# Ledger of designs, part 41: designed miniproteins, single chains, continued (3)

Each design is a single chain, and the fold is of that chain. pLDDT is the mean over its residues in the fold that is shown.

## One batch from the design tools (miniprotein)

Design m9394
Fold by ESMFold2-Fast:
Structure m9394 (fold): chain A 55 residues (1-55)
Amino acid sequence: MKAAVLILETGEVLVLPVDQIDAPESELKVGMEVEVTDPLTGKKVKGKVLAIRED
């Protein structure tokens, strides 16, 4: 399963399955900004892709 390592605009680092990210997997690249749901607040926040992992 592919997962993205993200740094959120809140400064939190999050690892999410790529299918939970509001972007096509083909557009997920290191350095890209994507929208994700922050699990602490339930709000959509911007995150920057630090790495893509295949687990």
Scores: mean pLDDT 74

Design m9395
Fold by ESMFold2-Fast:
Structure m9395 (fold): chain A 99 residues (1-99)
Amino acid sequence: SKEQELVNKINEAIEKRDYKEVVRYSLELMNLHIENNTYSEEAYKTLVKAMHAVQEGLLVGDVSQEEYERFSVAFSRWLTHFNIDPKDVVKLYKEIYNL
């Protein structure tokens, strides 16, 4: 599916530390999920990893403040649309990074 293609592209961009492409593909995926009202646990985990990568990109200057804000707004809308509590995002983040 288009959604699976985007998940794969996001994961590849994360591995390559291509932070601008992480932002680009994540925005496309989140918009597509909201438009189609489709949810995936794999996509959710990927978007949490994307959030981490976008934060790294901002810190190293590869992601602009505007790009970071676009991602953050889109991710908040995606979480709200699928009724995901921010506390559960923190829990998943800790599980992914063994914190």
Scores: mean pLDDT 90

Design m9396
Fold by ESMFold2-Fast:
Parts: C-alpha cells; structure tokens; sequence
Structure m9396 (fold): chain A 85 residues (1-85)
C-alpha cells in the first residue's frame, strides 16, 4: 500500500501537488526494485548494490544454466513481492 501523502500548504499549486505525488510513486517503485536486487544478490552470493555486470559475472562463475538463472530471478521477484505485503 502506498504511504499517505503529507498535507500541502494552501498556496501549493496543482503542478507542485502532482510533482510530489509522482515522487511518492517513484519511491515505491525504487523500494520494490531495491528489495528484488537484495534477494537476487543473496541468491547469487554478491552484494545487494551489485551492477548488472557483476550479476552476469556471478552467474558465469557459478556455471548456472539459462533455466537456473530464470528460476533465481523469479524467486527473487516473488520474495520482493511477499516482503512488500
């Protein structure tokens, strides 16, 4: 569930209100991505803040097949979804 919006001052323009709402939605999406990356990193044995290049290298080092990589990605996404409930 999205967190509640803080109250706006009476002089706040509609454009400023829309900007703050967009920033709030962006935060929720960022938090979801960060959670998914954390679970993926734990599964691959690398830090949560690892780049896509580092993720690819970890996959190669572990000798994972394309199907195994798919399963790890799906499991990481499922854990991120569950953690957001």
Amino acid sequence: TLPPLPPFPPSTSPLERSRRFAALIGREMRDFIDLAEEHLGKKLGIPADSSGVEQSQAIKEKGLSGEEVREILLESLDKAVEERK
Scores: mean pLDDT 63

Design m9397
Fold by ESMFold2-Fast:
Structure m9397 (fold): chain A 80 residues (1-80)
Amino acid sequence: MSPREVLEETIRLLREGGVRAISDELLGQLFLMLTMLENNSKDEKLREAAKKALKALLFYRSDSDVPELIKALEELLSTL
């Protein structure tokens, strides 16, 4: 699955079922992908978007955090 596909699927799941819709497997895939984008991307904007998405993903607590998490993921998707 491409980074774009993982992001699009995650955004879809968050919109449909909130934070509980994200499986531990998908969480693991997201952390790996976002970490690779932050460390390996030559594009500063892409690295900063990946870093923001990682922070949102690490620190979400409830469904009230879903809009900010979706926003961070959509910003990253727009830079791909």
Scores: mean pLDDT 80

Design m9398
Fold by ESMFold2-Fast:
Structure m9398 (fold): chain A 87 residues (1-87)
Amino acid sequence: MKKLYEEALKKVEEAERLLEEIARIARENGARTYEEVEAATPEEVLEELRRLEKEIIELAEKLPKEKQEELLKRLGEAQRRAAAIIE
């Protein structure tokens, strides 16, 4: 359990960094919509984020509900912070 939680937490931290980078790219390019953010963001960055999100969900499913909710909440908060930049 502990190793799976630590691995999932590390992936959440990586996803948080990518979301922060995407938000920075959106700001620098004046992107105002999700479509404009996707157009301004390198495909590799978007693919890495989607991969991390999938891996986080898969790892979270193997953890106790309490830890699963903690990880998904943290990921969701990072996604909301990134989205706020383009609203």
Scores: mean pLDDT 78

Design m9399
Fold by ESMFold2-Fast:
Parts: structure tokens; sequence; C-alpha cells
Structure m9399 (fold): chain A 69 residues (1-69)
């Protein structure tokens, strides 16, 4: 869950992999606030900003994960 998201951010994972980790955190009942607090600093914000410019499929998955949190 949140540890997987933190690991993805540390490894410099792609936007798709970050979204997948975020979805797993949401599925595990994590809140958006917990995801940001657990993420390493501003890396989560930078990744989310990158996702806002990503392909529609990636954006859709990201938005769905956020709605669940």
Amino acid sequence: ALDELAAALRSGASPEEIVAALRRAADAGATLEQAFEHSPGTRAIAALASLLGADDATRREFEEALRRM
C-alpha cells in the first residue's frame, strides 16, 4: 500500500507505475492525505504534476484512485 507508493517514487518509476501504486494504496483504504504524508517530500507533487500532462488513460486511472481516497 503506502510503502509500495513510497518505493515507486524512490525508484523513479514511470507515471503509470506511480498510478498503479496509488490505486493499490486506495484499494487498501489509504486516504489521499496519508499518501502525501508517506511520500518522500515533493516527489509525489512532481509526479502528480507530470500525470496531469499524461495520456488520457493514465489520467483517468489517477482520477479514479483519487475519488476512492
Scores: mean pLDDT 66

Design m9400
Fold by ESMFold2-Fast:
Structure m9400 (fold): chain A 59 residues (1-59)
Amino acid sequence: LGNATPEEIVEEGVRVAAEVAKQLKSEGAKQDVIDNTADAAGLVGADREKVKEEIRRKL
C-alpha cells in the first residue's frame, strides 16, 4: 500500500465500499463489502463497528 495516512485509507475505503454496496442487490453481498472494508483497514472492536455503520449510513 502507498504512503497514505491511516485516516485517508479509512475515508477512501468507506467511500468506495458505499458506492460498491449501492450497486449490489443482495443484503448479504452488501454486508460482505462492509465487513471486508473494515477488515482490510485493520480495524477491531468499536472502531470496526463505527466504520461499518458509516458505510451503512451512506447507503
Scores: mean pLDDT 74

Design m9401
Fold by ESMFold2-Fast:
Structure m9401 (fold): chain A 92 residues (1-92)
Amino acid sequence: MEAARRGVEAAREGRREGLSVGEVLYRGVLAATGNEALAELWRAIAEGDAEAAREAALRLGLSEEDAQALADVIARAPEEVRAEVERMLERL
């Protein structure tokens, strides 16, 4: 609960500052988890950056096969993935 609350607070602050969706997610995930690689992964997903998402997934310990599969999903539907992330962020 405490970690989730820190993440939500950091995300709300970033949103008030006018940061991008990716930057808001980066700060929120980093504040909640303390895990920079996980924060980078969420920023890459929000920005539709398949290559950055693949690299972040590898740093998180995903296999090369799983990291590539994630990158392929983002590359095929970057706008849909970004729109879904933006909808989730609206609840913050």
Scores: mean pLDDT 75

Design m9402
Fold by ESMFold2-Fast:
Structure m9402 (fold): chain A 78 residues (1-78)
Amino acid sequence: SSMEEERKKKEQEEALEIANNPELLSEFYELIQKIEGKEGVTPTEFFDKLIKEKGKKYAEKVRKELLEKAKKIVEEKK
């Protein structure tokens, strides 16, 4: 439905806005690289692949978990 698409877009815009913070982006990137076991994977590429392979609900849970972990790491480094 339109409301589900709007919610996902808002969540992606929020994640992108946060990812535009260099410190938060760096930690988020490192978490993704650790999960994939290789360098050069962007957050967008990672989550698009995850949606395709595991579905939207799983990808959403992983996104929220990684974002929370990245925020925590940034706070602890301050």
Scores: mean pLDDT 73

Design m9403
Fold by ESMFold2-Fast:
Structure m9403 (fold): chain A 78 residues (1-78)
Amino acid sequence: MDELIKKAAEAAKAGNLPEVRKLMHEIADKAVEQGADEVKVANLETAGLVRVIGDLLEGNYDAAAKTVEDTGKKLKEM
């Protein structure tokens, strides 16, 4: 989990939205596999991705990376 969150944050810092989407979905899938509620996971993933997209469009790559880290941590703790 932590390594996936780190890779997703690195992808966000690079402005690589397709890789962020892929890795965030893998984090969400692992949270569900570990017993997290599927609907709550989907809502957290979606909210995080909407924020990341906004940050990347504004060129705020560090903010996007922080959003990925914060969202991934919440998914891990579910």
Scores: mean pLDDT 86

Design m9404
Fold by ESMFold2-Fast:
Parts: structure tokens; C-alpha cells; sequence
Structure m9404 (fold): chain A 89 residues (1-89)
């Protein structure tokens, strides 16, 4: 899942995808927009909610001193998104 990667790694993945898209004469998609779209599709979030979680994910990677802490914080965000999805039925 792209949103579970640090922004730098997500950008590298996006560059590879955009090279494939360029072969089809299509415009590249931004890393931020791809993450937002994936959160909306995966968890049924609104665009506003997906953007909020994407911003929180960036802050987690910026401020977390260890890989274990980053994973734990990402799992907390994933759980919150899943709870919101369940509330929507």
C-alpha cells in the first residue's frame, strides 16, 4: 500500500508508474493525489478525510524516531480509517 510508505519511497514508486503511463501518452499523477485516491478506494473515505489522513501520515514519518514507531502510528491511522468505514456500513 502506497500510503504505508514514506513520501520519498512513495515518490519513487510513482515515478516508475508514471514511466508506464507516459508509454500510453497519459499525464503523470502526483504522489499526494495517488495516496488520496487509494485511501478513498480502500477505506471508502471522503476526499477531505483521505487528505487529512495523508497529511497525518507525512507527519508520522517526519516526527517518528524509529521504524517500529512509524509502523505503530501507521497501524493506528489504518485502524481509525477502518472504523470510519465500518460506521458508513
Amino acid sequence: RLWSLPPEQAQERLISLNQKIAESNSEPISADELIVQQLMLEYGLSEEQAREFAERLKEVYKNSPTPEEKVAKVEELEREMEEKRRELK
Scores: mean pLDDT 65

Design m9405
Fold by ESMFold2-Fast:
Structure m9405 (fold): chain A 72 residues (1-72)
Amino acid sequence: TAAEEAFAAGLAAAEAGDLAAAIRHLDKSGVLASIQGDDALLARVLRELGRVHERQGDLAAAERAYRTADAL
């Protein structure tokens, strides 16, 4: 699906060290997963966003992402 393609692109960008691109792709994946009601994919997206935010030093954004994922 487009949501899973965006998720894969986000993971590839994170692996390449392009954290800004990773966030853009993961945000797109999260929006699409949310629209589709795919809570399992949404939780995976949010955990990966949390890791990316940690790598950027944005601990507040990371904690918010992890908390949202845990609530799903």
Scores: mean pLDDT 90

Design m9406
Fold by ESMFold2-Fast:
Structure m9406 (fold): chain A 78 residues (1-78)
Amino acid sequence: AAAEIAELEARLRRLEEEAPEAVALARRVVEAGLAYLAGKLSEEEAEALEKEFEAALKELGEAPREAAELLLRKRVLS
């Protein structure tokens, strides 16, 4: 568990060095998704955020998606 989390952190760090904006966006997306699941966001807020994030993801390419996957995997292992 700890070793797997450390490996995910190392991969996130490398990606952040290459694409810091993409990692920052991915952290926001994951945080918003978790807030939505916890009932902290309204349906209207969730839809607005989804559209904003999709537009930003289109401009930043694959890196935000990869970062989000790493963040979610770390969350599951924690």
Scores: mean pLDDT 75

Design m9407
Fold by ESMFold2-Fast:
Structure m9407 (fold): chain A 94 residues (1-94)
Amino acid sequence: SMEELEKEKAKAEGEKHKAQMEKLTEEIVRYAELAKSGTPEQAAEARAKQQQLLDELSKHGNEAVANYGKGEGAEGAQKMSDAYAAAFARAAAA
């Protein structure tokens, strides 16, 4: 059905946003490490980049939750919401 095709497309989009969310989380952690070990100039640039990447992480996390909800229903949305919350907490604490 058309609805099943739309759900499959939503699952694929959700997986792309989830992958970006995970990549951004790792990048934020790496910039946090650079901020602690680099020169003052490198630290300032790394902290500015962390703030920018946190905004991008939020956008991809929200899109992943929405698409998993459309593709897999409330259960998919909840699991992805939990994963996004964990990723954001890790990134923000770095």
Scores: mean pLDDT 87

Design m9408
Fold by ESMFold2-Fast:
Structure m9408 (fold): chain A 76 residues (1-76)
Amino acid sequence: GARVVSEARVVVRASRPLSPEEQAEVDRVAAETSQEAVGAPADELPGLVRRATERVRAVLGDKLDEVTLEVVLEDA
């Protein structure tokens, strides 16, 4: 059967400490991405990671090292 996301967590790694404003925006992107990921088919995950990475890069620029999406998959 198809695999869908039952749980999702976004992990952002930065090369330098974030300001409170940067951290708030990163947390917002992480929360929105996690909410969008839950119930999504596994095939949509690369697109979600790409969009989250683009959004975080707009906030952090060259401070951004990596965006990872940790998921639990289940049969739909």
Scores: mean pLDDT 84

Design m9409
Fold by ESMFold2-Fast:
Structure m9409 (fold): chain A 109 residues (1-109)
Amino acid sequence: LAEEQRRKYQQSEKEYHNQTVDKAIAEVFEKSEEERDRLAEAAAKFLGSFVAKHRDELLQRTREHLEKRDPAQADKIVERVALAAAKVVQEEELNQLNDMIEATEKLEA
């Protein structure tokens, strides 16, 4: 794809993820604490696996959204989402590192 077309495609996917996270957050506030934690983890995994590089920006948007609705609960949910996202990002980074090592070994061989 041309560079501009690729950027527009990536922006569209990022917007889809932002909308999905916002929807998941809205559902979290309507559930029990245990169910909210599970939904927050699912949202964080979705965020981490696709937009690991933009994790902090999307978590910041999440915090701003929650603060407008319920500031006291927002901090706890954002903290749980951040921890789950960090775990997913770590797993994704390890996979990418392994792929890069294999590629380098193949080129040096």
Scores: mean pLDDT 59

Design m9410
Fold by ESMFold2-Fast:
Structure m9410 (fold): chain A 92 residues (1-92)
Amino acid sequence: MVPRGRGESRVETPSGAVGRGRGERVGDHTVAEGRGESPSGERATVRIEIDNGRLLSIPTLDVSNWSVDQAAALRAASFAALEAAVEAAARG
């Protein structure tokens, strides 16, 4: 069985946006997704991949409508994704 790791995260920004992240490592490859939501209910999603301890790609983001609240959600999602990726990469 290949080494596996999981990571979960929760972050809150000064603007009141909340982020949650989940990451999974299989062998030397880690994938994490972060989701953020602003107090007004606007959402953002970020996905990151790490292979051999290096970030493979710029985070993929899904931003449907641009606003200040959407930017707050994106920030929360980004922090959550990074924390989940680090935890998943370190644990297994």
Scores: mean pLDDT 71

Design m9411
Fold by ESMFold2-Fast:
Structure m9411 (fold): chain A 80 residues (1-80)
Amino acid sequence: SEVEKKIKEIIEKALEGKISAEEAVYKIYEILEENNLSSEEQYKLLNKAGSEFLEKEKDEEKIKALKKAYDEVLKKIEEE
C-alpha cells in the first residue's frame, strides 16, 4: 500500500531525528484523512506506526512526545 509506505517513511524520519515524534504523528493523521480510510483502518495503521516507533526508539522524551500526540490524534478519530 502507498499509504503504508508513506507512514513507514515518516516513522523512519522521526527515528533519525529529521522530524519530531509529534510532527510524525500529525503527518500520519493527515495522510489517513486524505485517503478516506474508515476509522477502523485509521486505528489499525496508527497503532502499527506507533508500535514500530516505540519498539525502535530508546529516548524517553521522544517516547513521551509520541504518546501525547498519539492520544490527541486518537481522540480526533473517535470524534468522527
Scores: mean pLDDT 82

Design m9412
Fold by ESMFold2-Fast:
Structure m9412 (fold): chain A 82 residues (1-82)
Amino acid sequence: MKGVVRSMTGKDTNGNTYIQLSVELPDSGTLVQVTVYSDGSVEATYQKPDSTVLEKADYTVDGDTITVTVDGVKVSFKKPTV
């Protein structure tokens, strides 16, 4: 699958580090994002190409793999070390 995978590392105002991974789905243009925080929490979101709204996505974590499901399409991310 050829998608542009982007990674970003940041810190919130409390000093918690996070790593955000994002990929654009080639068939739909939907942006899928996974954020992993230093406290171990995970957040998955998606944004449709003609939408400004970031919506919560269903996800599962199995070992080092985070799988996000959007409209029946599964996207797998390798869990980053935060």
Scores: mean pLDDT 74

Design m9413
Fold by ESMFold2-Fast:
Structure m9413 (fold): chain A 92 residues (1-92)
Amino acid sequence: SMETVKEAEEELEKGKKSLEEWLKEYLKNNPDATQAEIDRLVAVAGQLLRRSLEDLIKEKNITDPEVIKKLEEMVEEAVERLRELAKELAAE
């Protein structure tokens, strides 16, 4: 249903915001973090978002391939945003 899709989008948005705040706090507390460590953190965050999407698809029984594709694109955009955020925060 459209309501189910909206709920999935809202859960992914919450996950994205939680990971952005976690990354900001980590970098604030670890100002000497290497680029390799930062890249690893972003990779782990990306895996967590993709796993959350897989769990949401199964839990909410989302079967429409176009909807799944859109949700997958939202996750990849969120991962790219985390990567850009990490670059901005690491530049100092």
Scores: mean pLDDT 82

Design m9414
Fold by ESMFold2-Fast:
Structure m9414 (fold): chain A 57 residues (1-57)
Amino acid sequence: KELEDIINAIIEQLEELGMDKSFIEKLKKELKEIIKNSETYDEFREKVIEFGNALQE
């Protein structure tokens, strides 16, 4: 539940940055799938960090 709130916050940030709607929708689905398929919180955290680093580029 907490992780879902974090993802929603990230999605809102992307919308503020003017990201394409289709792109945001795809990312939201992928992030939720990562949560469901991640065995540990650490794995999920790593994936989120990698995505954040890509945005900084």
Scores: mean pLDDT 70

Design m9415
Fold by ESMFold2-Fast:
Structure m9415 (fold): chain A 72 residues (1-72)
Amino acid sequence: LTPQEEADVYAALGLIYLTLAKQAEEKGDYDSAIESYRKALELFRQAAAIDPSLEPLAKEAENYLKEVEKKK
């Protein structure tokens, strides 16, 4: 994989985990939501390290993580 392809893969995986986190949160499964938001944040941070234009995705995941932690 080129660095750009690697960034795209990290971003795609992050979006999958972000979706799983939102579904868990909607069901009231805050433990699963927190775990999935943390994974999404890690993946988006890896993507943003390669492609800085993806930094807003990392910030979005971080904000969702902070909000769901308040509900626990």
Scores: mean pLDDT 84

Design m9416
Fold by ESMFold2-Fast:
Structure m9416 (fold): chain A 82 residues (1-82)
Amino acid sequence: LEEIIKSLEELKEKLKEELKNESEEDRQKVLELIEQAIEYLKKGNIEEAIKKLEEVKELLKKLGKFELAEIIENLIEYLKKL
C-alpha cells in the first residue's frame, strides 16, 4: 500500500508537467481526483480510491494521455489484488 501511495504522489508531480498545456479546469480536476485517491488509500478505503482512480483514467483518455491512463490502470489492477 505504501508503495502505491508513493507511486501516486510521484505521478501527481508528473501530471503537473504533462498537463501543463491542458485547460486549468481539466488539470485541477485530474490533480484533485489523484489527491482524493491518495487520501482514501491513507485511510484504508481501497474501494473509494479505486473509484477516484477510474475517474482519473477516464479523464486522461479524454485528454489523449493514453500512456498516463495506462499507468493508472496498472495501479487500479494492483489495488484490486489487495
Scores: mean pLDDT 83

Design m9417
Fold by ESMFold2-Fast:
Structure m9417 (fold): chain A 108 residues (1-108)
Amino acid sequence: SQAEVLAALREGIDRLEEIRKELEEKMDLKDPDVVRALMELGATHLALAMAVWFVEHHNMSTEEVIALLEKVRKSLEALKETLSPEVQEFMDRAIRELDELIERLRAL
């Protein structure tokens, strides 16, 4: 149902926001890799918020949402390869949360 898709997306947003907050709290904000990771997590949050908007107002299908999330996931993986190992751990967590969200949406 649309309500289940929206609930899954909102939970995904909350989980990504917790990862962003933890990265911001634990890492040196003068590190360019940390700044790049925070920017990409912010872009990921915006993409999920836009997906919520399009599902609610433009009848965006579950398949279209999944396709968007897969593109976002690919962007996170590409950025991860360019970051230090310490920052990569937070990106790995964000990628796992997106993978879990995609699988939940496929099960609906």
Scores: mean pLDDT 89

Design m9418
Fold by ESMFold2-Fast:
Structure m9418 (fold): chain A 90 residues (1-90)
Amino acid sequence: SSLAEKVIEEIKKIIEKAKATASKEEQEELDSLEDTIIYLIKLLQEMSEEEQKEALEILEDMLETYKKKYPQFKETLEEILELVKEFVES
């Protein structure tokens, strides 16, 4: 959907901004995260409301793990989570 495409583009912008101040190793981790989130957004379009809620809980846990490993990306990861939540709630 056009909404999913818009959310994907916003996530790409958020990650690109974070990559500008990231090391090469951190950039590779952010690229992997971007691929994972984009894949999730595509899957969320085909899910029921209950399945979407469970997927969001898994995403929140995953992002909490990332924040512990890369605390410098806390704000970036929280911004991504908020966008995915807004997508599911729309």
Scores: mean pLDDT 85

Design m9419
Fold by ESMFold2-Fast:
Structure m9419 (fold): chain A 92 residues (1-92)
Amino acid sequence: MKERLLLAAYYYLELGDYEKARELLREAGLEEEEIKKKIEEFEKELEEARKLLEEELAKMDPAERAEFEADLAAGRARLEESLKKLLEELKK
């Protein structure tokens, strides 16, 4: 159960819902200082990934960029569905 709470929290972080992520990390038994550190580390990783992504997108033609953005949107939708299923399991 605790592992599923941590996984759901990381899915919320990936989706940008930091408040829900904090709530789930607290429910999993993490201390406020540990929660803050994990969120700050995740935000730094996302910022670095975003910079690399922007550099790659700048090199793409419009058709390649549109396809890549569609793949990102599909990935986000899959993540939201996975989170929904995980939250349903946590209620049982």
Scores: mean pLDDT 79

Design m9420
Fold by ESMFold2-Fast:
Structure m9420 (fold): chain A 90 residues (1-90)
Amino acid sequence: MSLVEQAKELIEKAKKELEKIFEEAKKNKVPYSEFKEKAIKIYDKLKEKLSEILEKTKDVKDLEEIAKLWKEFLEYLNKLLEEYEEWSKK
């Protein structure tokens, strides 16, 4: 498995975990602050693992691909947090 494939797999796994906690939190009417804390823990774990992959990555194109995947993940996370915050105000 390439380093890019490893990064992609880690990011997809984190997205699936975020989706699961989002649905469970909505079902249980969890406060936004508690949902955010759970989401940030997933983010922190992913960031740590991704940093290890980035340190091993020497190819510029691979670095650019991983950076793109990370940016897309951050946009996904921010959108998910905003959607939950708006939902929690209802």
Scores: mean pLDDT 85

Design m9421
Fold by ESMFold2-Fast:
Structure m9421 (fold): chain A 81 residues (1-81)
Amino acid sequence: MEEIDEAMRLMWEGVLLAANPEKIIGPSGKDVEEKVPTEEELLANPKGWNPKNPEASKKNLKIRQEAEEEVAKRKKAGELP
């Protein structure tokens, strides 16, 4: 769960940075939540997933993969349990 939590955190940071590179604290999280579905949703329907924005779905998949790799790399380095 913690590794999933960390991956989700990195994914949200990526989305927020894309929307607000200067400020991580975006105007609202509801749109981000809709564009950043759960890990299960992305895994269950990676090629068919399209919430409000299909492009956001593709970005979520890319961010998730990168976040998972970063989490795995840092976990191996001893930064995560």
Scores: mean pLDDT 52

Design m9422
Fold by ESMFold2-Fast:
Structure m9422 (fold): chain A 71 residues (1-71)
Amino acid sequence: MREYSSPAVKELMGRLADLIDQYWDDVEGIEKAIEELLREMGLSDAEIERIKQEHPTIVERMELLLELAER
């Protein structure tokens, strides 16, 4: 596991925790929120679709968001 030390990654972790709390009973809502975060980071629709295929779980996609925030 990678150690996340950047302030941007820690802020994103907080945002993801808030999204989980907001959509705790709405899996579709949290999936849409994660897709919006990926778009905000500058990813194209094609890149997002590839990410969904390579990372089928919400947890895997959250980890990828944290890795992208470190760059």
Scores: mean pLDDT 71

Design m9423
Fold by ESMFold2-Fast:
Structure m9423 (fold): chain A 64 residues (1-64)
Amino acid sequence: VQQQIEELRRQIEELRREIDRLSEQFDRAMQAGNYQEAQRLLQRISELEARLFQLEAQLQQLLQ
């Protein structure tokens, strides 16, 4: 269980870093007026956020 918890925490952290990176790219695209790229980035962020919620739910089940 401990190793499963550590692995899941690492996956969650990786995913959060990816979301942060894409959010920075989104802000830059918006400032540059590249709205099509901003739309694509926003959709990708939304998909990753949904996956993050699933992984966090799995972590909660393992902890409780």
Scores: mean pLDDT 84

Design m9424
Fold by ESMFold2-Fast:
Structure m9424 (fold): chain A 70 residues (1-70)
Amino acid sequence: STLEKLEKILKEVEEILKKVPSMSLAEQQEAYDRLVELLQEALKIGKDFPELLLKIEKLVTEFSKLMFAS
């Protein structure tokens, strides 16, 4: 289902975010590209699942903090 796909995307985002601090610069670049793709898809799906929208927004915020903390 679309909901199960969204939950899987959110889990992958959380797992990547946890690993990013221990990654090499090249791995971080690939991880950031993947996070952008996953979060864009999550936001698109999330419009139909407002109960998960807050979780998506929190993950977007965490990703933004990582990108701008350099």
Scores: mean pLDDT 82

Design m9425
Fold by ESMFold2-Fast:
Order: sequence, then C-alpha cells, then structure tokens
Structure m9425 (fold): chain A 72 residues (1-72)
Amino acid sequence: SNTQKRLDEAREAAERVAEELRRQGREEESKKLTEQSDKLIAEAEKAIAAGDIKTAMDYLIKLGELISEARR
C-alpha cells in the first residue's frame, strides 16, 4: 500500500545516509542512525500490520526527522 511504500523509501533513505556517514569516517553516528531508524521501522511495520495507519504515519514522520537531522 501507499504507507508500506513510504516506509520502504524511508528505510532506503536511512541506509543511504548511514553509508554516507561511514564513508566520511563518522562510524559512531552511522551506527546510532542505524539503531534508531531500525527501532522506528520495526514499530511502523507493526502498526501497518495492525492496520493502524495513523500510528504508522507518526513513526514515518519521526523517521524522516531522524534522517534529516543525521544528514546535518
């Protein structure tokens, strides 16, 4: 569904940013981003599976904010 596609896209974005941080020698920041994004992704997946789209969207927003902050 649309929400699942958004989650998949956000996961890919988080992975891409984590790789860029590692390439820059920022390994601890990359690890922190990976750990935090994995938790948010897991909770969003559970919400999607339960049909709780509002909760899933809240986690997607948090994930997007996390990715944006990590990029800076």
Scores: mean pLDDT 87

Design m9426
Fold by ESMFold2-Fast:
Structure m9426 (fold): chain A 67 residues (1-67)
Amino acid sequence: MEEQAKEDAEWVRKRMLDLGVPEEEAERIAKDTEEDILKAKNESQRAAISVAHVLRAVGDVEDRRLA
């Protein structure tokens, strides 16, 4: 589970970098994703957590453009 959580977090990090999110923010999001996945009780929750963090990061980028 820990190894899978790290792989999912790394996938999220790479997607954030592809979207132009700064490296420091991408690493923070990946770390938060890893922690949340480790707390998940099943595979469905794990997948949903990864997607939710990506969507939230996209929203944060848009909010910064409006500010």
Scores: mean pLDDT 67

Design m9427
Fold by ESMFold2-Fast:
Structure m9427 (fold): chain A 100 residues (1-100)
Amino acid sequence: SPMVRLARQMVRISFSNPPTVGQRESSRLVRQSYVQYSIPDDVGGMLVRFSGVVSDVRTLSRDQAVQRVQDFVDDMKRLNPDNSDLFDQMRGIAVDQIQR
């Protein structure tokens, strides 16, 4: 699915360390689109929490960063169980980027 591919690329870009100028620009455009198009508060709350996780992993130890991502994914799977497989794939990508 193109949407699954896009979500996976977004996670890879967001958790790259250090992020390139192009990766920072892509993340900025995604956040700008959210603000511009008035995404619903429930989805907005999830995106704000995701941004917090991305910020936190840059300051945490590797083990703490992995745990922070796992806790966030488990919360997301609880709130949206139909997309559980996608969240597991995104977790795998995020953990791989943190461990590089």
Scores: mean pLDDT 65

Design m9428
Fold by ESMFold2-Fast:
Structure m9428 (fold): chain A 82 residues (1-82)
Amino acid sequence: GALEKTLLELAEVVLEILPKLPTEDKNKLLSVLTKLSDAVSKENKDEAIKALDELKSIVSESLPKEEAEKLLSIVDQVKELL
């Protein structure tokens, strides 16, 4: 469905930005993605939204605005589909 397609697009953009991040921020990002995956698989909307907000925070703090913009847009799309 639309959610699964947008989550795949999110995963693709994460893989694109991952080599641009410091090791500590990579570890935080991977931890948050694990939480998001668990929340989605358990149909826990509140925990999924929380993980998406943590993802936005990490990306906004770790990347220049232009590099963060695409990922932040996709995160907002995922939140709308939950």
Scores: mean pLDDT 83

